# Ledger of designs, part 18: designed miniproteins, single chains, continued (4)

Each design is a single chain, and the fold is of that chain. pLDDT is the mean over its residues in the fold that is shown.

## One batch from the design tools (miniprotein)

Design m12640
Fold by ESMFold2-Fast:
Structure m12640 (fold): chain A 99 residues (1-99)
Amino acid sequence: MKIKILIVSGAHGEEATKLAKEINKEYPDVEVLVAHSVEEAERLLKEHKPDAVIIVTGGLSPEEVERIRKLAQEHGVRVFEADSIEEAKELAKKLIEEK
């Protein structure tokens, strides 16, 4: 089953990109997108309509996190928050295993 996940990381962009590449390599039925800013996250949410968004809260303000959450909810996208790239990886794997 094809699943699309958006990871938003303002502070850990390189680590988020590495995680996305790892998941895309291991799981051919999974597409992981990475946003490095709120503006990029808003664009990717509208254009791609992912199944889930994982917000890495480290390096983002509470207002930026809330803006992403609101937009995802308005588009019917499931929202998850992670305080680290490691937690984001665990959440992504759980989503892949459940679908």
Scores: mean pLDDT 80

Design m12641
Fold by ESMFold2-Fast:
Structure m12641 (fold): chain A 87 residues (1-87)
Amino acid sequence: MEEKRREFLEAEMEASVYLIALAVAAVVARKEGNLKLAEELDKALAEASELLEEAYRAAYEEGNYEEAIRLAEEARRIAKEALEKAK
C-alpha cells in the first residue's frame, strides 16, 4: 500500500498544479472582461475540486487508493482540458 499511497500523492500534486493554473486563468479572464471564459474556467475548477475532495475521501476514509488515483487523474484531466481551451 505504500507504493499506491505514493502514486496517489503524485497524482494529487499534479492535479493541484493544474487547479492552481486554472484558478489563475479564471482571475485573468475576469480582469480582462472575458466573463464567459471566466465562468467556464470557474465551472471546471469547481468540478475538478469536487473530484479531488472525493479522491481524499477514497484515500483517507476508505483506504481505496486505486479509486483515489483515478479521481485525482480525472481532476487533472478536466483542469488541463479547460486550461488548453483558454489559450
Scores: mean pLDDT 85

Design m12642
Fold by ESMFold2-Fast:
Structure m12642 (fold): chain A 64 residues (1-64)
Amino acid sequence: VDELRQALERVISPEAADAAVKAYEDALKQGKTREEALSMAHRAAVKADPAHAGEATLAVQEVG
């Protein structure tokens, strides 16, 4: 979780990073796999900060 937050905070807004981390944690609490949780975090980051969608994609891949 800390690695995901740190990677995203470097490239997207703090609000978008918070949304992505929240989506990741919620997915894990629902019993989803880490890969599924990262996919949900990526979608949340892109939705919250579409201007930095490419950077968010690379950051999530770096963590995953």
Scores: mean pLDDT 80

Design m12643
Fold by ESMFold2-Fast:
Formats: structure tokens, C-alpha cells, sequence
Structure m12643 (fold): chain A 68 residues (1-68)
């Protein structure tokens, strides 16, 4: 569902910030921004929402590999 892809996208953004060594305040801000993005993604097609989630997950993976 679009809601599931939106949640996955928000989680990927938080994971990217964690991999970058962001502070707790930056993580909390990213979570709030993610909640706003979830509302926007709910107006997208399921395919578009999935694509956004997959792109964010790929970026988060690259950041984790570089931060290791």
C-alpha cells in the first residue's frame, strides 16, 4: 500500500541520518519531516511511492557503506 511505502521511505531517511552520525535532535527533526512526507506520498500512486522508497533505501545503503 502507499502508506507502507511511505513509512518505508521515512524509515530510510532516518537510517541515512543515523549512518551520517546525526545528533538525536537532527534524528527527531528527520522523523517529523518524514511524517509530513508520508502525508504527501499518500497522494501518489503506489508505484511512485515505491520508487521513492527504493531510491531512499539505496542512498541510505551507500551512506552506511561509506560511514563504516
Amino acid sequence: SVTEYAAYYAAALVNKKLAEGASQEEIDKTIEEGRKLVKELQNMSEEDAKKKADEAATEGRKVREQAA
Scores: mean pLDDT 71

Design m12644
Fold by ESMFold2-Fast:
Structure m12644 (fold): chain A 57 residues (1-57)
Amino acid sequence: MSVEEVSLYAAAEINEVGAEFGEELSERTGSERLREDAERSRRAAEENRRKFEELKK
């Protein structure tokens, strides 16, 4: 695996965990800011995962 592949994988994973945590916390607290931050992390996870998949071809 290249350093770039490892970086994309790590970025996707950390953003996925952040999104899940933020989603759960926003549901418990009703915080719009946490919901928006979770949505941004979810999108970042999806984009980094897509880039990782492109490099694996």
Scores: mean pLDDT 81

Design m12645
Fold by ESMFold2-Fast:
Structure m12645 (fold): chain A 68 residues (1-68)
Amino acid sequence: SLKERAEKIAKKYKEELNLSEEEVEEIAEALAEAGEVAIEAAELEIKNKEEKRLPDEEEKEVGRRAVA
């Protein structure tokens, strides 16, 4: 299960950072080897990056208010 979680994290990093297949595999293995704490930390970073998309939504809301 930890390896599956690590692979999902590595795939997100591949898409975001344009990593090679080799780098994705190395990240997944390193995260799985580092254990649950490292995987949880990476998952929290991904979640925090998702929350940082709120500025884009706030910009849209500000635009709506400017038109109104």
Scores: mean pLDDT 68

Design m12646
Fold by ESMFold2-Fast:
Structure m12646 (fold): chain A 91 residues (1-91)
Amino acid sequence: MEPSEEVQRLEEALKDRPEARFALGLARATNRELTKEDIPLLANMATFQYETENGLPAVPAQKTLEAQKEALREAGQDASVETIETIEKTL
């Protein structure tokens, strides 16, 4: 499969973030162009991977991306917030 421009940009932006591996895997498996509508799913996958690998309690998915970032900040997961913001800037 030929990765879309969005997938290529996302891989470059997240290349040094091991916690984004599952989100990148999902993006690569997508057989269409990534859109802003894909951001919540990619963000949730990246945060879940980070929480699991670091033994942190899972922050539940929120109704909006802004609410999700706020919940992650309240939980002290600034790295997860930065990963979400990187995905937003890329797509």
Scores: mean pLDDT 74

Design m12647
Fold by ESMFold2-Fast:
Structure m12647 (fold): chain A 73 residues (1-73)
Amino acid sequence: MSDEEVDRMVERLAETSKEDPDVARALALMWFSIELLAGDAEAAERLARLAAEAGVLSEEEAEALVAEARAAA
């Protein structure tokens, strides 16, 4: 997945979070898992970091996901 595609996904998560933060968080975790299962640890790591910057994920949660993506790479 390209950096631009990940950036677009995070923009959608930020919009969703304004209506339902629980749904946005669940969607972020689902998309993270899909990228890892697809073998794209770089996209998964980028998604987790940008989702935390957008306030969709906590910093602690994003750090754990980044560590998981790096372990999978």
Scores: mean pLDDT 83

Design m12648
Fold by ESMFold2-Fast:
Structure m12648 (fold): chain A 55 residues (1-55)
Amino acid sequence: SELAEHFYSLGLGYLAEKKYNDAVNAYKQALELDPNYAEARDQLAQAKSKLAAET
């Protein structure tokens, strides 16, 4: 869906800015809208790993 793609793009933007918590939330929203969005799932795992490493 276009809305899931929008949240995925927001997540990529947050990830590039190292705003990992915001990226995680954006990717979760994309997956809520499209549970089969493999790219969002993969990026969510990466963002979660980055967030955990910073805390």
Scores: mean pLDDT 84

Design m12649
Fold by ESMFold2-Fast:
Structure m12649 (fold): chain A 55 residues (1-55)
Amino acid sequence: MTKEERLKKAKEIIDHAKKLGLSVDEYLQILAERYGEEKAKEFKELVDYYKKHGK
């Protein structure tokens, strides 16, 4: 996955959380419940990457 792909995917997660009126952390908890811990960890890594590089 390229840097641009990671940033795009992370932005989608962040924007979706905002649309639901949730914090990103709250939305990631919902994703963990729905898709499992491994998938939630993948999404969290994408969001952390965006916070560090995409700002």
Scores: mean pLDDT 78

Design m12650
Fold by ESMFold2-Fast:
Structure m12650 (fold): chain A 68 residues (1-68)
Amino acid sequence: SLAAKHAEAEKLAEQLKQELLSSGVSEEAAQRSADAYLEQKKLAYEGKISEEEAEKMALEAIREAVAA
């Protein structure tokens, strides 16, 4: 179901945040990265963008947030 996919995306976004924090990324950058990932995954699950596009956009947002 779409609700289950959204719940899974939220769990993965939280996991990403914890991994970034453990790697020494700031809390603000880790949160921005997790938020960007979650937003792109939800757009893909809703059929607004492809999963490949969502992955690319999320990865670019993560690089920008972490590289600041």
Scores: mean pLDDT 77

Design m12651
Fold by ESMFold2-Fast:
Structure m12651 (fold): chain A 97 residues (1-97)
Amino acid sequence: MAEEKRREVAEMLLERLPALRRLVELSKQRLGLAPVDPSLKEPSAEELAAARAKLAEINARLEAVLTPKAPELEELAKTDPEEAEIRAAEMIKEILK
């Protein structure tokens, strides 16, 4: 369940950052984890700069929402780490909407 929620968050992040999605796909190809797709082009420096700026914005938003909840999630993680991951992922998903 936590793994599924983690994957949903990753997919939402990559949908909002298409340049990073392209980098992830290229990295998988270079590591032999995915077949080579010659149509998949490396993001430009400008696309990467825009993606980094967008990621910084998302991270600032995540920090503002998750920091006040961190003690609660940390205590939950000691007794039920899967439920803590699910709650954190749901909070992240709400921010990424």
Scores: mean pLDDT 75

Design m12652
Fold by ESMFold2-Fast:
Structure m12652 (fold): chain A 66 residues (1-66)
Amino acid sequence: SDAAVAQGEKLYAAGDLRGALTYYELALSEDPTHARAWANLGRVLEALGRHEEAARYFARARELDP
């Protein structure tokens, strides 16, 4: 969902990393092919220190939108 991704991006910009994570996960539950949601989820995980998990999600985003 574009709306869920947009809300997640607003929360990320405000520093609410956990809120952003929740909305990106919601977007992916609605559309698992949403490359931007995978990339944004990766950015949140990087900010949370989950670097290996973030790298996997960035790879998924690139597979969907090279």
Scores: mean pLDDT 84

Design m12653
Fold by ESMFold2-Fast:
Structure m12653 (fold): chain A 67 residues (1-67)
Amino acid sequence: KAKEYLEQAKKAFEEGNYDEAVRYILKAIEIDPNNAEAYRLLSEIYEKLGRPKAAEAYREMADQLEA
């Protein structure tokens, strides 16, 4: 379920395994495409990967879903 994938994504993120974290987040979004937390976590990961434009896009998506 979406929450289980987000928990796995957070663990992977804390371990520095950003590719695995992204994979779990994408699975969570497939189950619940309106999950703002998933997009917020994607934004944080892309900031860590040095991709600020992608991070900004995902942050904007999360903000829209929380509005």
Scores: mean pLDDT 82

Design m12654
Fold by ESMFold2-Fast:
Structure m12654 (fold): chain A 59 residues (1-59)
Amino acid sequence: HMEEVIELARKLAEELGLSDEAIQQLIDTIKYFNLTPEEVERIFRVIKENAAPARAAAA
């Protein structure tokens, strides 16, 4: 169910410290492509890899 997938995406995005705008874009993408929880987790892995090292990098 999409609602469960969206809830998962919000939790993961909050834990990663993503902006509200980025969270909304992810939710829109999930709805557009009818993504599964597994696919959402994969997307967040890619985001973490692209954003990391967030601890060492500014912005």
Scores: mean pLDDT 72

Design m12655
Fold by ESMFold2-Fast:
Structure m12655 (fold): chain A 62 residues (1-62)
Amino acid sequence: MDALRAGLEDMVEAVEKVDAELGEEMRRLLDEVVALPPEQALEGARLLAEIYRRYVEVKEKL
């Protein structure tokens, strides 16, 4: 999980450099995943997938 979080943080920073608005939204999603209690791990996985999907959209524009 530590490596996954580090990777997601790097993705958010990369997106923020290209699209500040999208990057800020992705950072908000990342913060929400970190705040989730253990019993909501499945919901955390869904939020992580949403973060990755937004990164892919930005990457396609590059």
Scores: mean pLDDT 70

Design m12656
Fold by ESMFold2-Fast:
Parts: structure tokens; sequence; C-alpha cells
Structure m12656 (fold): chain A 74 residues (1-74)
């Protein structure tokens, strides 16, 4: 339960960071915006379907999102 709540909070934080990037970065191409929106949708769906059986998959998706955010800040 505590691990489930922690990963859920992490996914929610990543969604907020991605939404802020889309909102504030006017230099993003349409393709980049579509990619980030698809990632947000994936994260939202993952939160909605999140169970203890899917924690490891959720961590993997969270790492991919963090890597994308890091690349966009460079």
Amino acid sequence: MSELEKIKEELEKLIKELEEIIKNDSTLSQAQRDELRAMILLLKNLIRSLTEKSIEEAKKVAEAARKKIEELKK
C-alpha cells in the first residue's frame, strides 16, 4: 500500500511537470507536443489502473518520463 501510494504521487508529479513544459515552452514542435500529451495520457491511464501487480511497470514508465523531461531541459 505505501509503495503504491508513493508511485501514484510520483506519476502525478510527472504529469504536472509535463503539463508545465507544454504550457510554458513555446519552442516545442507540434510533434513534440503530441508526444508529451501522449505521455501524459499514458501516465493518467496508468494511475487509474494502478495495482500492486503493476508497480514495476509504473516505475519503468516513470523513469522514461523523467528521462524525457531531462532531455527537454538540455
Scores: mean pLDDT 80

Design m12657
Fold by ESMFold2-Fast:
Structure m12657 (fold): chain A 66 residues (1-66)
Amino acid sequence: MFVVRAVFDTADRARELAEIARALGGRVTLDEGTPARVVAEFESVTRAVALALQGIGLGGEVSVSG
């Protein structure tokens, strides 16, 4: 199992990433606090990497573990 964590300065960016993560079939936790956080869990490394790249593109601070 691969875990993608992303931190954003705005809830709007975090919500966009959470929607992408759900579309990729991830199990998603969204925290719309300050800073906003997204945690997404995937069985596929390819999907985890795809989400991580999207998170970086949205200006997030992103990490992947698995």
Scores: mean pLDDT 87

Design m12658
Fold by ESMFold2-Fast:
Structure m12658 (fold): chain A 86 residues (1-86)
Amino acid sequence: MTVRLTLKKPVNALDLLKIVNGTGARLTELAGDYFTVEGSKEDIEVVGRAVSAYLRNPDADLDEIVERAKAGELEHDESLVEMEEL
């Protein structure tokens, strides 16, 4: 599936790429306040959870965030990241 994620806070593009590359999803578009990913529903949900955690604490270890997101230990935050299926 393809999903657009709209970011409510500024993001570092290299950190975002590292997060997405840590999942099974593929980054297809990157804009100023949104990005688009393609992948399975499970992989895209991991991206949403990881990016939500990153936006709350951008100084956190990105590898730890991705692993916790994969383990289901993080929750998606709609106030920070809005997801729309394309």
Scores: mean pLDDT 85

Design m12659
Fold by ESMFold2-Fast:
Structure m12659 (fold): chain A 67 residues (1-67)
Amino acid sequence: LQEEVERLGRLTRSPDKKVALEAAEKLAEIAKEHPEVARPVLEAIATDDSVDPEVRGIAIKALGELA
């Protein structure tokens, strides 16, 4: 699971926007069941200005649901 979460985190920085968005959505779903594993990766995405704004939006929303 940790390895998959880290892999998905890397995919959110994919030059293929569809891949990046799908990776962010998968991370959001994993966070619902395993917040301890997904939270650090979502926080990294949410605070990274180089990540696509839509992808960051998914991470921010997911983090809000965990709070």
Scores: mean pLDDT 79

Design m12660
Fold by ESMFold2-Fast:
Structure m12660 (fold): chain A 74 residues (1-74)
Amino acid sequence: SLDAREQELRSLLASTDDPELRAWLEAMLTVLDKIRAMAPDDPRRQSLLAELDKSFVELLERLAKQEEARRAAG
């Protein structure tokens, strides 16, 4: 649900001090707010949902790479 996704994004935002990551999370929250403000039958809603999903996947990939780099660096 959008509520669960918002909660996850806000939790990540509260736990990070990385300005690049914070900007990315705030951008995704802005897209989510736009989706919520749209009529349920707005054709742009589907495109924004796809954009949000793509951004979230890219975020998870970046976090995974950062974790791997930390483990490799010791």
Scores: mean pLDDT 80

Design m12661
Fold by ESMFold2-Fast:
Structure m12661 (fold): chain A 65 residues (1-65)
Amino acid sequence: SAAARAALTAALIAEVEALAAREAELRARQAADPSTRAEVDAELAALDAQREAAVRAHLEALAAL
């Protein structure tokens, strides 16, 4: 349904925006203190994996409609 598709899209947008905000925080932390580079790089890699999983889940949900 159009309502189901709209709800899925809104959920993905909210999740992507939250991940983008977290990425910005991590980048700011790395810029302020380069000694955190390895820790920040690991967290950024985890965020990339979460973003990929979110997009994949969204595409699978849309295909099921």
Scores: mean pLDDT 88

Design m12662
Fold by ESMFold2-Fast:
Structure m12662 (fold): chain A 83 residues (1-83)
Amino acid sequence: MEHLEKALEALKAGKYEEAAEYAKKAIEENKDNPTLRAMALSALAMALAKLGKEEEAKKALEEAKKLAEEAEKSGELAELEKE
């Protein structure tokens, strides 16, 4: 979780390369947690988009969406907004 928090802080600070590195570490550390992995992939996608790596950012977003859908199907995140 620490690396995910650092990734988000780096995004706020405009340190997109550091944000991408922390997000990648958060993905590796949270392989067994689809919700946290989806959040880490979203942070990675934002950082990659800011760095001009649009195609890599789109792939990360698609993976994040799939993981979020899996978490929602469990019923635990059924409260998530439809939009």
Scores: mean pLDDT 76

Design m12663
Fold by ESMFold2-Fast:
Structure m12663 (fold): chain A 63 residues (1-63)
Amino acid sequence: APLSSPESIGKAIANTLKDKLGPDASEEEREAWIKAVEDALKAAGYPDDFIKEVIEVIRKELE
């Protein structure tokens, strides 16, 4: 995979979420997608520290 850093992965996911959510997305909708990403990364076996960094990047990129 070309993406290996939490920042790169977080930015890529955030851009995908921006496209899916659109400009009128509620905070609840954003949190639901972020939770789904967190759960997916845990299921894939990523370490907790990595997941926390990815989620922080996603939150910063979304707002």
Scores: mean pLDDT 78

Design m12664
Fold by ESMFold2-Fast:
Structure m12664 (fold): chain A 79 residues (1-79)
Amino acid sequence: VKEIEEKLAKKGEELQKELYEKAEEAAEKIEKAKKELKSKEEYEKKKEELTEELRKFREELEKEWKKAEEEAEKKIKEL
């Protein structure tokens, strides 16, 4: 059981790192857009695009985490 928990914890750490890296990239791009784009409309559009990309990425990581939890549950039930 403990080995299954350790593997799940490692998976969580990996997914968390990926999310943080993606969030940092999005934040930097938004900040650049704010400085480079003089138009509020262009800035809002770019911000929406980057926010949507981050949202989709988060959803992918959540699905991957859910799969990891399901695999862990299966292994525990087989014990």
Scores: mean pLDDT 77

Design m12665
Fold by ESMFold2-Fast:
Structure m12665 (fold): chain A 71 residues (1-71)
Amino acid sequence: SQSTTDAVTQNLYQLGKQAEQLGDTDTAQRAYQAGEDVRKDPSLVAGGAKTGQEVQSINDQLQSQLSKLSS
């Protein structure tokens, strides 16, 4: 649904903002691009193994960076 697409897009933009705050411009660009891709093609959410994997990959990378900073 559009609501699900909006939620996924918002989550990706939040991940991008978090990456920017960490100084990881590459991960921020990946997250923002993924959000734009989902916004332009909502079927990526509905058929979404690839989109789910990309969200998970970005989240795992951010969690790894946060863990290093917190250590």
Scores: mean pLDDT 72

Design m12666
Fold by ESMFold2-Fast:
Order: structure tokens, then C-alpha cells, then sequence
Structure m12666 (fold): chain A 87 residues (1-87)
């Protein structure tokens, strides 16, 4: 869970820098980390981040893809932290 949240935060940071490809990689790592930790909600949110960024890239909107990856990565991090706070 914490490792997945950290990867999701890194995806958000890379997206804010306009690095759509790097944001995609970090979002993928966040999904994998969440899966290993058994955090299904964080894994699902990170997967959405990767799909959103990929769709933007396919449309030729690298800036939009990076922004979408950042937003979804932030949502994944929030979901992971909320799960932890709920004990």
C-alpha cells in the first residue's frame, strides 16, 4: 500500500513535468506495487492512470496525457492512504 502510494505520487510528479512516458511507467509500477501488497483499490486507480495517459498519447496530446496521468496518480495515492487510515 505505501509503496503503491509512493509510485502513484511519482507518476503525478512526472505528469506535472510534462513527461507523459515517464508518468506512464510510474503509474504501471504503482499498479504492480499495489497488486503485490494486496491493495486492490490502489491498483485499480493506478491502472486508470496508465490507461488515461496512454489514451492521451494515442490522441497525440502529450500535455493532456501528462496532466491526466498526474491527476489519476494523485487519486491513486489518496485511495491508498484512505485505505490505510481506515485500518
Amino acid sequence: MKAAAEEAREAAEEGEEGNAEEALEEAGEAANAAEKEGDIEASAAAGVAAVAAAAGLAAGDREGAARLAAEAGRKAAEAAEAGKAAA
Scores: mean pLDDT 64

Design m12667
Fold by ESMFold2-Fast:
Structure m12667 (fold): chain A 60 residues (1-60)
Amino acid sequence: MKMAIAKEDIPKLTDETLELKKGEKVEVLEELDENWVLVRSLKTGKEGIVPKQFLEFFEE
């Protein structure tokens, strides 16, 4: 399963973006393009898009 961790606090930028705190883990649902991914928060279960540059990706 493809996972990621927020490298820093990510504020809610738009209605479609997911707010994350540094160190929060997310499941990668879909890579939308080179800059954005659709993720699900493991803490809250909420889904949204986040910039790839703020995430560290890993496999589980």
Scores: mean pLDDT 80

Design m12668
Fold by ESMFold2-Fast:
Structure m12668 (fold): chain A 92 residues (1-92)
Amino acid sequence: GIEKEIALALQLIGLKLEGATISISVSGTTATITVSGLTPAQKSAIKGIADILKDQGASVSISVSGTTATITASGLNPGLQSLLSVLAKQFG
């Protein structure tokens, strides 16, 4: 529901305010979220983001390389598609 979409937005905005660089790409029902400049403490937020996406019915994979995490989500509902598209424009 909308409360999970708000939680997702707050997690992503929080990471950006803490100095991470965020890039989001949305294509149909699939999104790729790349977060770079992560501290070890911020890696727990990546799991939180993935858990929110899974809770909303998405299939999620996470790849971590150094201080960069890439989250790929498929099966996004229309609300998540709209939210991530808006955030992609704000962060890009």
Scores: mean pLDDT 83

Design m12669
Fold by ESMFold2-Fast:
Structure m12669 (fold): chain A 92 residues (1-92)
Amino acid sequence: MASEDAELAARYAGKAAKAATGIGLPAAVGAAIAAAGAAAADMLGLDGAVAAEGAARAAEAAAEAARAAGEEEAAEYARKAAEYARRAAEAL
């Protein structure tokens, strides 16, 4: 279900934020935005595709920021969050 992919996106965004602890704020902020977007899609029954697309873009930005900061683990988790959010958007 698209909601399940949104939950996975939120989970990986959370992992990215944790992995980004102690580095630049951009990666953590991006991951938090991605998690909020995915959670909103799941909880509110809004346009899941719109929320998931927003989460995917935020997670993609977080992955770029983490990579620029040299935090490979945070970048990989953010990339996975983007992938699941995009799957949720495309499934709707």
Scores: mean pLDDT 64

Design m12670
Fold by ESMFold2-Fast:
Structure m12670 (fold): chain A 64 residues (1-64)
Amino acid sequence: SRIQQAKLEAEFLAYELVTKHKASKEEALEKARQYLESKGLSPEEIEEILKRVEETLEKVLKKL
């Protein structure tokens, strides 16, 4: 589905920013938000996706 694809792309974008581009969690989440907005997702869908992206980044940063 369109929303599932956007979610995976946002997660990948945030992950790449943190792991390869030395972005902060906050910067990565902001870039993911901008990406999801560009895809035309509703504010509610964006917030749900960003919550899960943040959880993923927290786990990644804990291992870094």
Scores: mean pLDDT 83

Design m12671
Fold by ESMFold2-Fast:
Structure m12671 (fold): chain A 104 residues (1-104)
Amino acid sequence: MVERFRVRERNPATGWLLEGELVVTEDGRVRAVGRSYDAAGNPVGEPVELEFGEDTPLEEIRDRLLRRLAEQAAKLPPNDLDGLLRLNAGVPAVLVLLTRYRQR
């Protein structure tokens, strides 16, 4: 059976809407997608997609996101914070999604 879990929460600091969707497949694989929207409802940056096993600890997933961030920072021009933020705009949505899913 396929399980689906969704979150939709506004970030109080930025006013951005964070949307996450997670699907658990019959073989115990999890696919998670996070998206961010600004206060006007326009998409911000790129969606962030992750695939992992259902039993993967949140700390391991966070480490994977941190490694991804470090690799992107190394590839971008020096001080391109806007580029880094756009590529990672979905990260807060994924983190909220995973935290809420584990709290259920």
Scores: mean pLDDT 78

Design m12672
Fold by ESMFold2-Fast:
Parts: sequence; C-alpha cells; structure tokens
Structure m12672 (fold): chain A 96 residues (1-96)
Amino acid sequence: VEKHRAEAERERAEALRHTDQIASLVDPATGARIRALTEQALEAFESGEKRDEALRLVDEVYRLGLSVPQARPHAERLRKELGEAADHYDGIRLAE
C-alpha cells in the first residue's frame, strides 16, 4: 500500500515538472491553462470523485501541449504520468 502512495507522489511531481517545461514553450495563457488543468486532474485523481472528468482534462492538456512541436515530447510524457498517477491513487483506495 505504501508503494502505491510513493508512486502516486512521484508521478505527480514528474507531471508538474513536465507541465512547467510545456508552459515555458507555449504562450503564457496556454501555459497557465495547462497548469490549471493538470492541477485539477491530479486533485480529482487523489479524491477519486471525478475520475472520468479528470481523464477528459488530461486529454485537453495533451491537445494543448501538441500545439507546439517542441512541447510534444513533454505533452506525451505528461499524459502518461497523469494516467499512471490515476492508477496509483486507485490502488491506494482499493487497498484501504
């Protein structure tokens, strides 16, 4: 159970780091939106109450990240990390 918690926190930290990298490569308004949506998705995964909505937010973040070719690799990693964080938070809830 502790393993899922550690993995979720690690994936969260990596997602936020990639969000910052994308934000540095896009316009300020798009960067702010990517950060806000990423934070909302992570909070929803942690709470477990709006998981389906959070997955839609992840797709929106990915789409915004693809708007700049140089941000594309970071957007792909961010989407993967958000999905993995969701799975680990689910594991915590199922174990408790």
Scores: mean pLDDT 76

Design m12673
Fold by ESMFold2-Fast:
Structure m12673 (fold): chain A 61 residues (1-61)
Amino acid sequence: SLEEEADRALKVAQWHLERGDYETAARAFEEAADLYSQVPGNTEKAEEARKLAEEAREKAK
């Protein structure tokens, strides 16, 4: 399901974030947010993933 794909993208993003690969982490968080936004009822998860993507992008500077 799209939720399972989003959850997997979120885990991949967190893995890259922990390793300092901020650019890849940001992209993966953005992918998770996009996937969550396509499933009704996951607005909160989509917003959280977008916030994490923005934070990763800030660290990538």
Scores: mean pLDDT 84

Design m12674
Fold by ESMFold2-Fast:
Structure m12674 (fold): chain A 60 residues (1-60)
Amino acid sequence: EEEIEKLLNQIKEAIDAGDFDKARQLETKAIELARKNPEKRDELIAKIMDTVVEALKKKA
């Protein structure tokens, strides 16, 4: 979870900087980490997706 939290912050920073390629790579890594936790997978993936969507909306 701590590693996913760091990735979420890095995703927000990458989107804010306009580095969408880096944001995509970080998103993929976060989703892979979430998939390793079957009990919280859906919750963590939803959190990752919400973070990306909100950051993109704010950037636009």
Scores: mean pLDDT 79

Design m12677
Fold by ESMFold2-Fast:
Structure m12677 (fold): chain A 64 residues (1-64)
Amino acid sequence: GDAERSARAAEEAARAGDAAAAGVGMYQWGLNSGKGKEGGRRGSEAAARGDAEAAAQYAIEMAK
């Protein structure tokens, strides 16, 4: 169940306006677990654009 934990961390980072933290955490989780790799990649791309809300949304989607 670490996907939910990663999604919560991403939401917290997004609320703080830290798009990089929101996206990078989910990207690393996706790579390491093999679960939601595409979601993690998309979250990281959103964070690179400075889009904290999009990064958090992809984290939530991965947790489903």
Scores: mean pLDDT 60

